# Designs tried in a protein design run: designed miniproteins, single chains, continued (5). Part 10

Each design is a single chain, and the fold is of that chain. pLDDT is the mean over its residues in the fold that is shown.

## One batch from the design tools (miniprotein)

Design m16318
Fold by ESMFold2-Fast:
Structure m16318 (fold): chain A 84 residues (1-84)
Amino acid sequence: SAEAEAQIEALAKEILETSDLSAMELLMRASKLLREAFQTKDPELAIKSAAYARAAIEKAKEENGPEGLIVQAENLLDQARILG
């Protein structure tokens, strides 16, 4: 939904402004949250997972990080969007 997308973008921006986490650390947190969202069926955890994945993509682009990390983060973001 448009509301969920707005929430994902707002949370991703907050994560990037408030954390010193690397693109890899952001991706790992997104992965953990997605697994937890799947187990608990909690849409808030799915949105949080999507936000960390979005932050990982932006951080990786800024750092000229590996293309494989961006692809993994985009795949995880898509999975989180389906679940949320």
Scores: mean pLDDT 85

Design m16319
Fold by ESMFold2-Fast:
Structure m16319 (fold): chain A 94 residues (1-94)
Amino acid sequence: SSREEELARRVLELMPPLEAYMKQTDPELYEKIQNSSLDELLNSDSLTALLYAMYRAILEGDVEKFREALRKISELLGVEPERAMRILEEALLG
């Protein structure tokens, strides 16, 4: 969907500066995320780990794992995937 494309574009734009921020403010979390596989990130209960899973899935061109991360985020937030996309778009857009 156009919403999925816009979210993917925003994740690609904002994750590098967020990684830089995480490296400065929480270097242990940064190292844990960097050393985690995509599957380990997808099995996390952490919103940060699931957002990073979305980012890796986009970089790898893995649409199914991108959608899996989105579904897991929607489960964590207690909302439908379409609503989760809008929440993430709004949060990433400012």
Scores: mean pLDDT 77

Design m16320
Fold by ESMFold2-Fast:
Structure m16320 (fold): chain A 80 residues (1-80)
Amino acid sequence: SGDDRRKKAEELLEQAAELFKQGRFDEAIELLKEAVSLDPLVLVERGYQLLKPESLPKEKQEELKKKLIEAGLNTTAGFF
């Protein structure tokens, strides 16, 4: 169902947030792409709350933002 896809997408965003903390940005970006494939609106509606950009040091936020732009994830890059 749509609710099941949204829940899985949110779980993928939470896992991506943990990978961000570990500096595993490329793996996290693949999870973000999977989440958007399951629910295209999940990043707009829940992304900032679940990814918690503020939990990263500023230098790591800037590095991640650049990688997100290069991956075409401009909405997510806007959170950082």
Scores: mean pLDDT 83

Design m16321
Fold by ESMFold2-Fast:
Structure m16321 (fold): chain A 88 residues (1-88)
Amino acid sequence: SAEENTLIDVAVAAITKVLGVPEAEARSVISYLIQKKQLPDDKVSDAERIYYSGVLQKEGLSAENLAYLTALALGKSLAEASKVVKAL
């Protein structure tokens, strides 16, 4: 939707500004999170994946949740993920 696209654009802008990640990579990860409603298990522990996937499913889509979970899915620390959210 147009509202969802605006949310994605806001999250992408914060991620690229704070983490220096290419826009295409950030958008790819966000698309995965939206489609699957779960984090990839490649760069996070199973316990973290289950917990944060549950947060996304329970609370739905927000710029804060997309920014935070995308940073974690990119293999960034909790501190870096928090910095992305603060940049929103």
Scores: mean pLDDT 74

Design m16322
Fold by ESMFold2-Fast:
Structure m16322 (fold): chain A 85 residues (1-85)
Amino acid sequence: SSVREQMKEKLREELKKLAEKLKLDLSLFDLPVEELKKLALEAMRKAGYSEDQLASFEALMASHDEEEQKLLSLSTIVGIKLEEE
């Protein structure tokens, strides 16, 4: 596997461990990319992010592959939950 693929897998495992500590539903990691993206955008909007910031996030997503989009969405959801701590 490429170093990039190994780093993505490591990030996914770290996010999963953090999500478990935050009492998030681990089924999030099994959701399709379109559902994860929707949840991330809804979480951002609810957390008070601007429409410009949401548009920037969507533009960023468009430059990444499906697995990267899933990781970005999961990172966003987990990060917002951490801010609620």
Scores: mean pLDDT 82

Design m16323
Fold by ESMFold2-Fast:
Structure m16323 (fold): chain A 101 residues (1-101)
Amino acid sequence: GDSLIKEAEKLLQEAKKVKTEEEALKLLKRIRDLILRALREKDVEAAKKTLFLLIEATDTLLEKLKEINASEEVILEAEITRGLALIALGVLELIDPSVKV
């Protein structure tokens, strides 16, 4: 729960400081690993908060990659990672619908 949110916040701050494609690729791998951990989190609200932060981190990375004129391949990796976070968020909404008792 809380540890996932803190790790996601750390990844968002690191995304703001990225200067190279290599740094971005390493951060994207960490974001993907945390998406998978969020999907296995029993605290659904903590998992959702984590995924929202990871979406923001990936959006921040995409802006940084454009600033450094990164290759299309690296930009695509960031876009795929963002898509995975959105899909994960959708899955959590389906398995824990707050409107069903």
Scores: mean pLDDT 84

Design m16324
Fold by ESMFold2-Fast:
Structure m16324 (fold): chain A 89 residues (1-89)
Amino acid sequence: MTREEIERRIAEARERVAAHPVPTSVADSAAHGIVAAALSGLPDEDLERLIRWAEEGLPVAALASLLILGETERLPEAVAAARQGLARA
């Protein structure tokens, strides 16, 4: 995959994220996480889940990495910890 192709997919993911009320502070990392997930062949259901977590202001790039690696058993704890961190910030 070329750098130009990756940049185009990032732009497309940013457009998709922009259609949702994602906090500006996480919008870039969310777009990168969604691109990585899509490039790894994750289904639309997982991509929609990542978009919903981005709307919450969660670290979607890290959560996408867990989905990509198949670390799904760790996912509920990671989401809960991220939500707790966001509430403390």
Scores: mean pLDDT 73

Design m16325
Fold by ESMFold2-Fast:
Structure m16325 (fold): chain A 97 residues (1-97)
Amino acid sequence: SLRIVIELSFPPEVSDEEKRKIAEELAEALLEKARQLPTVRSFRPRVEIEIDPGSNKVRVTIELDATYEGMAQLIEFAEEKAKELGVEGTAYAVEAP
């Protein structure tokens, strides 16, 4: 099983409420993209959103059963979607423990 980690950096004026809303919107968009990809074989995702207080950073973690090609496609989509939402995002895949 693989997991996607997305680290988001927000402008300093963004509230914690808005950070959570944007992180949730990004997670929902990723799950919708994952449902549409033929490289995602098992769809029973686990999603975690962690807001780091005082750092303007948020981590979104999504666990999915996908091929490495599918993970690469989701990473590219995540970074593009973050940019559309006005947030700097870095995404990467790790193996679930």
Scores: mean pLDDT 78

Design m16326
Fold by ESMFold2-Fast:
Structure m16326 (fold): chain A 92 residues (1-92)
Amino acid sequence: MEKELEEVKKKLREEAEILGERLPELAERLEELKASIGVWGEHVELFLRMLEEAIEKAEEYRARGDEEKAEEVLRRAPLEFMEELTKMVLSK
């Protein structure tokens, strides 16, 4: 039980920290924040589009049985977003 729970938590942390459960929740919250703070519009739209595209591609790979590729796509999406966000911040 405890060991199984720890393994599940490890998997969830890997998914949540990089992608997974946190990304859909974050996307929903960002849509709410976008409505409230308009100034983030372009940044939020980019983030949401990148997340949605990554999730869609990952689901396609999972449907094909390519779990490793699905994980790679999801893992790269947050990193790519961070790079784009950094560029946008530095360009201002």
Scores: mean pLDDT 62

Design m16327
Fold by ESMFold2-Fast:
Structure m16327 (fold): chain A 94 residues (1-94)
Amino acid sequence: AVAIAFLAGLLATLAGVLAAKGGKAAVAKGIAAAILGIGAIFLALKLKDALGAGREAVAAGEVAVEAALEAGVPLGVALGLAAVALGAAAIALA
């Protein structure tokens, strides 16, 4: 469970870096993922029963966002992709 959350966070970081370096089309896809990620965060917050189990998934996503920012990925792209991965990981972890 924790390993899945960590892997999801890592994949989100890699996707964010790729989106930033990939030019116009990749950046646009990253921005779209960020918008969807905001929705995923809202959905995850409504899953109160999974919040305790989701703590590890949140920590993994936070590390992934920090790594993406260090690589120069725009915050919005990094957060969006990490949020999507985090939401999926939280459900898997529960």
Scores: mean pLDDT 51

Design m16328
Fold by ESMFold2-Fast:
Structure m16328 (fold): chain A 89 residues (1-89)
Amino acid sequence: SAEEEATRALTGWLTEHALELLELSKTDPEALRELLYEQLRRLAERYGLEAVRAAVERLAEVLRRDGADALAEALLEAARRLEEELRRE
């Protein structure tokens, strides 16, 4: 399903960039939000907004469980921003 593919793609990207994203969450939260927004937009173009939203919700739960609350919050915020902007189109 598109949701499963979006979840795999997002998980892979987050894993590949984990150290950079965690560092940005401490040093530049605005840059983190922008980077996440750009990545989620690319994934939405490929898999659709609904699939990306579901993937973000699932991965935010995993990140919170692992203590990465700032990254989880930034992901959820980026997804909300993407949904708002695509709704205007």
Scores: mean pLDDT 86

Design m16329
Fold by ESMFold2-Fast:
Structure m16329 (fold): chain A 65 residues (1-65)
Amino acid sequence: MENVKLIVESILKQSLEAGVRAVRILVERFSDEEIDLFLEYIRKHATPEQVAAIERVVEEERARR
C-alpha cells in the first residue's frame, strides 16, 4: 500500500513522458491484481484526464504481454 501511494504521487508530479515510462515499468513488474489496485488508487486521486491517459497506457502494455 505505501509503495503504491509513493509511485502514484511520483507519477502525478512528473511530466507526461516520465509518467508514461514509470507506468510501463509498473505494468511489467506488477501482477494483474496489483495493477488493478494501482488503477483504483489513480481513479480516486488523479484528474479524469490523467486517469484516461494512464488507463490507455496500462491497456496497451497489458496487450503487449
Scores: mean pLDDT 71

Design m16330
Fold by ESMFold2-Fast:
Structure m16330 (fold): chain A 106 residues (1-106)
Amino acid sequence: NPMLEKAKEAIEKALNEGKVVVVAMVEDEEGIIHIHGLILEGKFTLEVSGKDKEEMLEQLKEYAKKNNVREDVLEHWENFIKNTKEPIVTDEPEKISEFLKFLENL
């Protein structure tokens, strides 16, 4: 998918510029949503999976607590998850475009 390759390039650029990035939401064959994120402030990779947004948000909060993530950064990630109603792993170019736009506005 050429839009996903563009997303990867934007992620790599953000990493090199020291930006915080939440990268991908993926729904598997069982309907479980996986979040793949890169956190630049500690050069960490975040992988979060959950049956719903509540489980994903709890895992994100636990990660933030463990890694002393700034409260404003955590709130930004929580709002991103809360406002994303569908996984970005669809053939819908608009959802991939929204994700790229999110990365560009960090």
Scores: mean pLDDT 54

Design m16331
Fold by ESMFold2-Fast:
Structure m16331 (fold): chain A 56 residues (1-56)
Amino acid sequence: GSLSAAQQAADEAALPVIKATNKAMKEGKTYTAEVNGRRFEVKPLPGAPADVRELP
């Protein structure tokens, strides 16, 4: 299927988390990203993709 413009906008809103994930993996350290008032912890894992957790 094809994504609508609304779905694309939602994906773009996630860019801060995606960028934090890339930096975490590249630098090997944990980053925190904030999107629309919600906070996410991005933790790099050795030999695996980064782990993303939503903070309460």
Scores: mean pLDDT 69

Design m16332
Fold by ESMFold2-Fast:
Structure m16332 (fold): chain A 66 residues (1-66)
Amino acid sequence: GGAKSGRAAAEAGAAGDAAAASTAGYQMNIFSKTEEGKKAGLAAAEAGRAGDAAGASVYGQLANDT
């Protein structure tokens, strides 16, 4: 659940797709089982929504690692 969504957010952000990173980050936030993963997912979604693909990539990778 959460780890796969975190990976998708990181990959979308790295590719410069802020909208896809936002969507994946939101899914990671709702499906994560850890508070750290939920926080990282929310941060990835917010960064993607703001058009910060690089930030979304970093936060997505952090959630994937938790």
Scores: mean pLDDT 68

Design m16333
Fold by ESMFold2-Fast:
Structure m16333 (fold): chain A 85 residues (1-85)
Amino acid sequence: MKLTVKVFGKEGDEVSELLARSLAGALKQAGIEAEVELVTDEEEAKKYGVTKFPSVVILADGEVAAVFQGEVSSREIVEAVREAM
């Protein structure tokens, strides 16, 4: 199963960049192999129904497993990734 975590943010937004780095670290510590991407493309955000920044979309084999809009903790995202596995 290919796990991808997309962090949607605005270009140059430090909050979204910090969230992406925190998630990458938390997933590694949890022993989960997942690709973490920071995405600033507004059209891709719209594709997943993202209307707030930051937001996190979890994909399992290309299918949407979870969507978190606005402020979310790295712990909640790690739990959602585990549920998608």
Scores: mean pLDDT 80

Design m16334
Fold by ESMFold2-Fast:
Structure m16334 (fold): chain A 83 residues (1-83)
Amino acid sequence: MYKPDEKLKELLKKVGITKDEYSLAEIMRAVLDLLFKEKLFDPEDPRIADVSGTLLGELLGRDRFDLRNLAELEKVILKHTKK
């Protein structure tokens, strides 16, 4: 189980999740649910997430990422957790 830091906790609250600890699968599901809910995709290529100007973009330290390679997203998210 992973404990989210302040930034990740704030992001998880946007999808209605308020636990102290999460599995990696729960965190990844919540992040993907937020992307779909807020429609954070490139209009020309929905395989690319455009998170510029969002809390998720601030957390990731970049504006765009490829949804076909979720391992990169997982690595960045885990930097915002404690076990």
Scores: mean pLDDT 75

Design m16335
Fold by ESMFold2-Fast:
Structure m16335 (fold): chain A 85 residues (1-85)
Amino acid sequence: MESKYEEFAKIESKADALTMEGEALAQSMPEEERARVEKRISELDKMIAEARNLADAGDYEGAVQTLKKVVEELERLINEAREKL
């Protein structure tokens, strides 16, 4: 069975991978669309940092919950970006 720490590590890795994919897609977009996507990624990256702070404080449940929301938003953002290319 996965520990809460292992669950956190797995979802953090997924969030980081999606952030990299989103940044790569933004580089292929026109400047205005790129700036908007990069701004949203920066906001989500701040939420990832908040989740890491929760995990460092021992709140793995809060950290995992925050990262799940980040992953859902990144997947939505990436799908929208792909449709505009």
Scores: mean pLDDT 82

Design m16336
Fold by ESMFold2-Fast:
Structure m16336 (fold): chain A 85 residues (1-85)
Amino acid sequence: EEEDEILRKFARELFHLLRELSLTKDPQKQKELENKIYDLIAEVMKKLGLTPEELIEKLQELFGITNPKAIEKFRKLVEKAVEKE
């Protein structure tokens, strides 16, 4: 319950930031939004004690994500968040 609530909140915040990123054409604002996305991913992994692979798996299960392109894009975001740490 607690973990699922944290993951649902994370997903809502992530999708909001991704939507804002897709709508912005300002390079500086894009960089700011990307940094917020990376920080959000790093924080949820730290809070739940999940590896990048475990985070991806739990989100696939929780939200029924089956699109390989979307999974690949998310994996790259998670990898970048880990590099930033």
Scores: mean pLDDT 77

Design m16337
Fold by ESMFold2-Fast:
Structure m16337 (fold): chain A 68 residues (1-68)
Amino acid sequence: GAEAARAVAEEAIASGDSGASGAGGGLLQAVDLGHDAETLRRMAERIVAESTDPGAVALGRRVIEAVA
């Protein structure tokens, strides 16, 4: 659910990786705005598809797995 996405995003921000922290910040903002798990999964799928940053892509994959 959305709380699983929050946990993964918070871990990414705490990791010290700039790409993962940036993507994690966006996902945390979406959770705070009340977006559901399906919307968060779609956001993570777009990060994986569109990002060239390895840390952001890795975070996106983790969020997809956590929300499933």
Scores: mean pLDDT 81

Design m16338
Fold by ESMFold2-Fast:
Structure m16338 (fold): chain A 91 residues (1-91)
Amino acid sequence: MLTVTMTASPNGVTARARVDEVTAATLVVMLLDSTGVVVASAIAPGAKELSVSAQVRGASDTFYGVGYLFDAEGKLLAEARSAPVTVVAPP
């Protein structure tokens, strides 16, 4: 099973993707803003867990994480999306 979770921090947001089973696959995690623009991403072949973080810049914004799992041929095996998280930037 592929799971994506969001964590808010004083300095921004982190998206974390996790796979429970060992599969020969490539794990991808993307962090997107409220407009659907990718603000951070990472790719790791053979990883069970992968995280990316982004800083919040001077305004409140809403972010969400998306995880993808691909086989050795680049075929999509699984997709997961987090609930959106709104982060208030410090003054």
Scores: mean pLDDT 76

Design m16339
Fold by ESMFold2-Fast:
Structure m16339 (fold): chain A 77 residues (1-77)
Amino acid sequence: MKTDPKVTQELYGELSDLADQKDFEGMRELIKKAVDEGKESEASYAAMLVALRLRRQGKTEDADTVIKIMNDVLLEH
């Protein structure tokens, strides 16, 4: 499926804010909602971008948590 850049950017902003607040449960629910809405590719890419940003900021543990949440949600779908 084609990835919608606008949807990806909106999800990136929301996931990025949740990650900065360390609201990883809110992040899990947002990714799950996006996957349920058929936006799996956008959610996966947005979560990857958030993890890359966190790693650049030296927040490696937070980045690994984001990737784990993304993978766990995708496996449950």
Scores: mean pLDDT 82

Design m16340
Fold by ESMFold2-Fast:
Structure m16340 (fold): chain A 70 residues (1-70)
Amino acid sequence: MDELFKKLKEEVEKAFEEALKRNVSDDELRQIAMKLVSKIQESLDDFDVIGELQQYVGRLLQEALEKRRE
């Protein structure tokens, strides 16, 4: 569990970092977030861990959208 959690968390971080480097639209950032959430739900069966990673995706999405507006 812990190793998979770390792997998924790093994948989330890399996805948003690469998206920002590619200068994607706000809508594409939201689509990336939705795909990450779906992947997390498909990869895990622990609802608490899924919820924690979903909150992390939401936080990074908000930070990315804020950076795009600056």
Scores: mean pLDDT 79

Design m16341
Fold by ESMFold2-Fast:
Structure m16341 (fold): chain A 75 residues (1-75)
Amino acid sequence: SKEKFRELLQEFVDLLRELRADPSKGDEALKRMDEMIEKYPELKETLESLKAALQAERDYLENPEKVPPVTVILP
């Protein structure tokens, strides 16, 4: 349902906030995403995309020195 999808999106946002506050929680966040995928296989494609985003964020937070330097040019 639309309501359940909104709940899952909110949980994803909460996991991202937790990960950004404490990068050591990456494994816990990814495990929670796997639990959501198992419970809602009809949303598997969307949830797997969100899990991939969490993995990318975790990789960045664990190894920021390996990310190529990005120069943001402000107008």
Scores: mean pLDDT 74

Design m16342
Fold by ESMFold2-Fast:
Structure m16342 (fold): chain A 87 residues (1-87)
Amino acid sequence: DGRQRQLARQYLANYRAANLARETGDEGGQVFKRTVQASALQLGALSGDMEAAMALGQQLIDLWERDPDAALARLEAAAEEARRLLA
């Protein structure tokens, strides 16, 4: 499915951007939140389920505020699934 592969590529790119931003200092958290919000918006547009996509994005942002490492690990798990879909 072209939409699933596009979503997977977008998620992987956003995950890499969030990790790079985190490594470069204080902006990491802000870039992570913006990346998650952008990914949720794209997911909603591609899937037609904006409510579910936005809810998932908000859950990830809330997790980042409580435990950034756990939030990044969840994003990493999704990136691995995306890599499998793109292989």
Scores: mean pLDDT 67

Design m16343
Fold by ESMFold2-Fast:
Structure m16343 (fold): chain A 72 residues (1-72)
Amino acid sequence: TEARIIALIGLREALEQKSPEDMARTLRNTAAAIAASDPALAARLEEIAQVAEGGDLETAKRRAAELLHELE
């Protein structure tokens, strides 16, 4: 689906970020882009963004990588 492709691109971009703030922003922008077409996937991206905003970049990256693998 288009939402899946957008999520894959956003997750890859998020994994390249070096700050929790930038990772959270990338994930939220991606979630917003797909929210209308795939609200469940958007919610999953928002959950990872919340982890990143909490300052736990390592856990956020692990969860993003897990979701990326699931969607591939």
Scores: mean pLDDT 87

Design m16344
Fold by ESMFold2-Fast:
Structure m16344 (fold): chain A 85 residues (1-85)
Amino acid sequence: MERARKLLSEVEEGLKQLREAVEKNMPLDEIEKLADEVRKKVQSLFREADRLRAEGAPQAEVDALRRKATQYLIEANELLLKAKK
């Protein structure tokens, strides 16, 4: 669970930076780089959820982590689409 908590914090911080960059109309290349980093961290969250399930973590806890990762991915993609306009 320590790695999951670290990844969650990193994704949340990345999303905050991405939101601020989009709101401030930062250069698109910087916004794309921030979005890519968030996506990579979200992929790491999905891998961590799979690892926790294999180690016998409660299914409800694993499912909750996967749902949160999916929501973060949706938010990052929406922010990037808004910036590309």
Scores: mean pLDDT 83

Design m16345
Fold by ESMFold2-Fast:
Structure m16345 (fold): chain A 82 residues (1-82)
Amino acid sequence: MSVEEKIKELEERTREAEERLRRALEEKAPLERILLLFVATSTAWVGLRSAKKLAKEGKYEKAIQKIEETLEEVERLLRLAE
């Protein structure tokens, strides 16, 4: 699996987190759920930015590691928000 494919995977997960957060805010979900979704979305944004920078610098192994770490954390937070 290439760095480009991993970046696309994280971009998709970021969009999912953003959409879930938007929906939770519209539905006036419990504060705990909104906070978890906000943290998940923020984690995804930071991880995606870091991974793209590492890839641009040619540090592909570190970029992949950052993406995998970010995906795992975001998935955990999204699961807790259910």
Scores: mean pLDDT 86

Design m16346
Fold by ESMFold2-Fast:
Structure m16346 (fold): chain A 88 residues (1-88)
Amino acid sequence: SSKLASLYAAASILRVGAEINEKLGSPTALYDRGAYLFLKGEVELMKGNAKKAVELLREALRLFEEAGAPEETIAEVREALEKAEKEA
């Protein structure tokens, strides 16, 4: 679907950005990695791979919490995780 294709593209862009920022020692490296894993988790959930989505979303939540992400961002990841756990 066009939605799935858009998420794949976004995940690819965020993956490259996260890898670059990690290598550069960026203070946003944890947040960037969390964002990549969040999108990857959503992609896996849309593909029907709920168990894989749960693992990716749990790691994204952990990284966002460590990065001090806004509560709105953390709430979005928690909502996605609850949805994935229901389908797992």
Scores: mean pLDDT 80

Design m16347
Fold by ESMFold2-Fast:
Structure m16347 (fold): chain A 59 residues (1-59)
Amino acid sequence: GAEKARALGAVLRTLEDPENPSDEEIREAAAKAGLDPEELRRRVREVGGVNTAKEIAVA
């Protein structure tokens, strides 16, 4: 939903490469945003990088 898209966009903005984040970067970013790292990792994988970048631009 929109709230998860916003949270994902905000978190991925803190990563060095939001289209190809490392597992450790996801874990750290999830902790900072108060998200479950496994949930965040799955969301990043589901959007396939390119769509994640689009959500970051909108969020």
Scores: mean pLDDT 61

Design m16348
Fold by ESMFold2-Fast:
Structure m16348 (fold): chain A 84 residues (1-84)
Amino acid sequence: TDERVRAATGAALVEAARVAEEQGIALSEEERAILARAEAEAATLPPELRAALEPLLRELGEAVRAGDAERVDELLERIREVAR
């Protein structure tokens, strides 16, 4: 459903932002507003879907740390597919 996809995308953005902050990247006020919305949407993830996404979110965090944009895009698509 659209709600599940939004929640999963929100979780992915939260994970990416967590890694960016760990690397010392400061978020703008606009980026913080986007993150707050993503956190609210991620909070609506069903427990079963959260468990299924956990390995993909971990890999996403690793790809963000590595600066691997192609892998990030592939993982985001897979996260959306799992959430459908």
Scores: mean pLDDT 83

Design m16349
Fold by ESMFold2-Fast:
Structure m16349 (fold): chain A 62 residues (1-62)
Amino acid sequence: GASEKKGQEEAKKNALAKAKQIAKKKPAKSIDVTVLSPTLAKATVTTEEGTYTAYGVGPVPV
């Protein structure tokens, strides 16, 4: 439903932001974002120096 989609989008956004922060804002060669659950996502950012992975959590349904 719409609430699940919103949670997934927030989780993806949070995961990607965290992965980019860990990568120290280096240029990304590839970005892979996987939704694991309605409130959890995994983002993997690959740069010239290596691969950085982070998890992001979306809002918990009220």
Scores: mean pLDDT 73

Design m16350
Fold by ESMFold2-Fast:
Structure m16350 (fold): chain A 64 residues (1-64)
Amino acid sequence: SDLERAKQLLEEIKKTTKNEVRIELGELALEVLSPSEALREVEFAVSTGNVGLLKRRLEELKKL
């Protein structure tokens, strides 16, 4: 399922980096978004190297 895939990718993020913004974005996405939307956010968090984009996305999700 999308939820299981998103959780799997978040665990891979946690193993590959200690970047708190990537982890927080993935965790918040799983909490506030639908499973399919959360999967897209976690895929974005794993693929992007741009911390500024991650921070902006995290702030957008915090407003939900």
Scores: mean pLDDT 78

Design m16351
Fold by ESMFold2-Fast:
Structure m16351 (fold): chain A 66 residues (1-66)
Amino acid sequence: KEAVLKEAREVYRILKELGREDEASRFLQEIDALLASGQYDKALTLARERVERARKELEEIKKKIS
């Protein structure tokens, strides 16, 4: 449960930096729904996949600016 929330917070932080706050809010709603249903494994997998993708997108944007 705590591991899912840690990964979800990181996704939210990165998406907000990218100006995608609406996507960040939708992602948190998906995670909340999975946690409410007791689907912790699915929530953790989704959060981890989104963290990796979001970090790569942020790195590419920073490379283009700097």
Scores: mean pLDDT 77

Design m16352
Fold by ESMFold2-Fast:
Structure m16352 (fold): chain A 66 residues (1-66)
Amino acid sequence: AERERKIRDEVLKAMEEGLAQGGPEAMRKRIDELIAKATPEERLLIRGYAEGDPRLVAKARELRKK
């Protein structure tokens, strides 16, 4: 739960800062940077929050239940 909230907050901040700095392209670069240093589970969370896809978030939670 805390890990998911931290990742969500980082994604939202990266999106807001990226859009302010250079629009959608800058936002995508910031999200790609988060994905590049993330675990497979965290990548699903980052993509889920950035794309607004709750199914990707659910998949990340399922991987964690292993």
Scores: mean pLDDT 75

Design m16353
Fold by ESMFold2-Fast:
Structure m16353 (fold): chain A 62 residues (1-62)
Amino acid sequence: MSLEEATELIKEKLKEALEKDPNVDITKVTFEAIRELIKQGASFDVAMEAASRALLELNKEK
């Protein structure tokens, strides 16, 4: 899995969670997305970097 694909998957998960509950714990959703990526065969480093990238991009889109 590429870093770009992992980042997009985490961004989508965060957007879906925020649509359901605007006050959702973003940190918990991010960790769930990281676990899902690792289960799909992503390395821990790629999953963590993708999470950081996704959070930064969401903050920029504000």
Scores: mean pLDDT 79

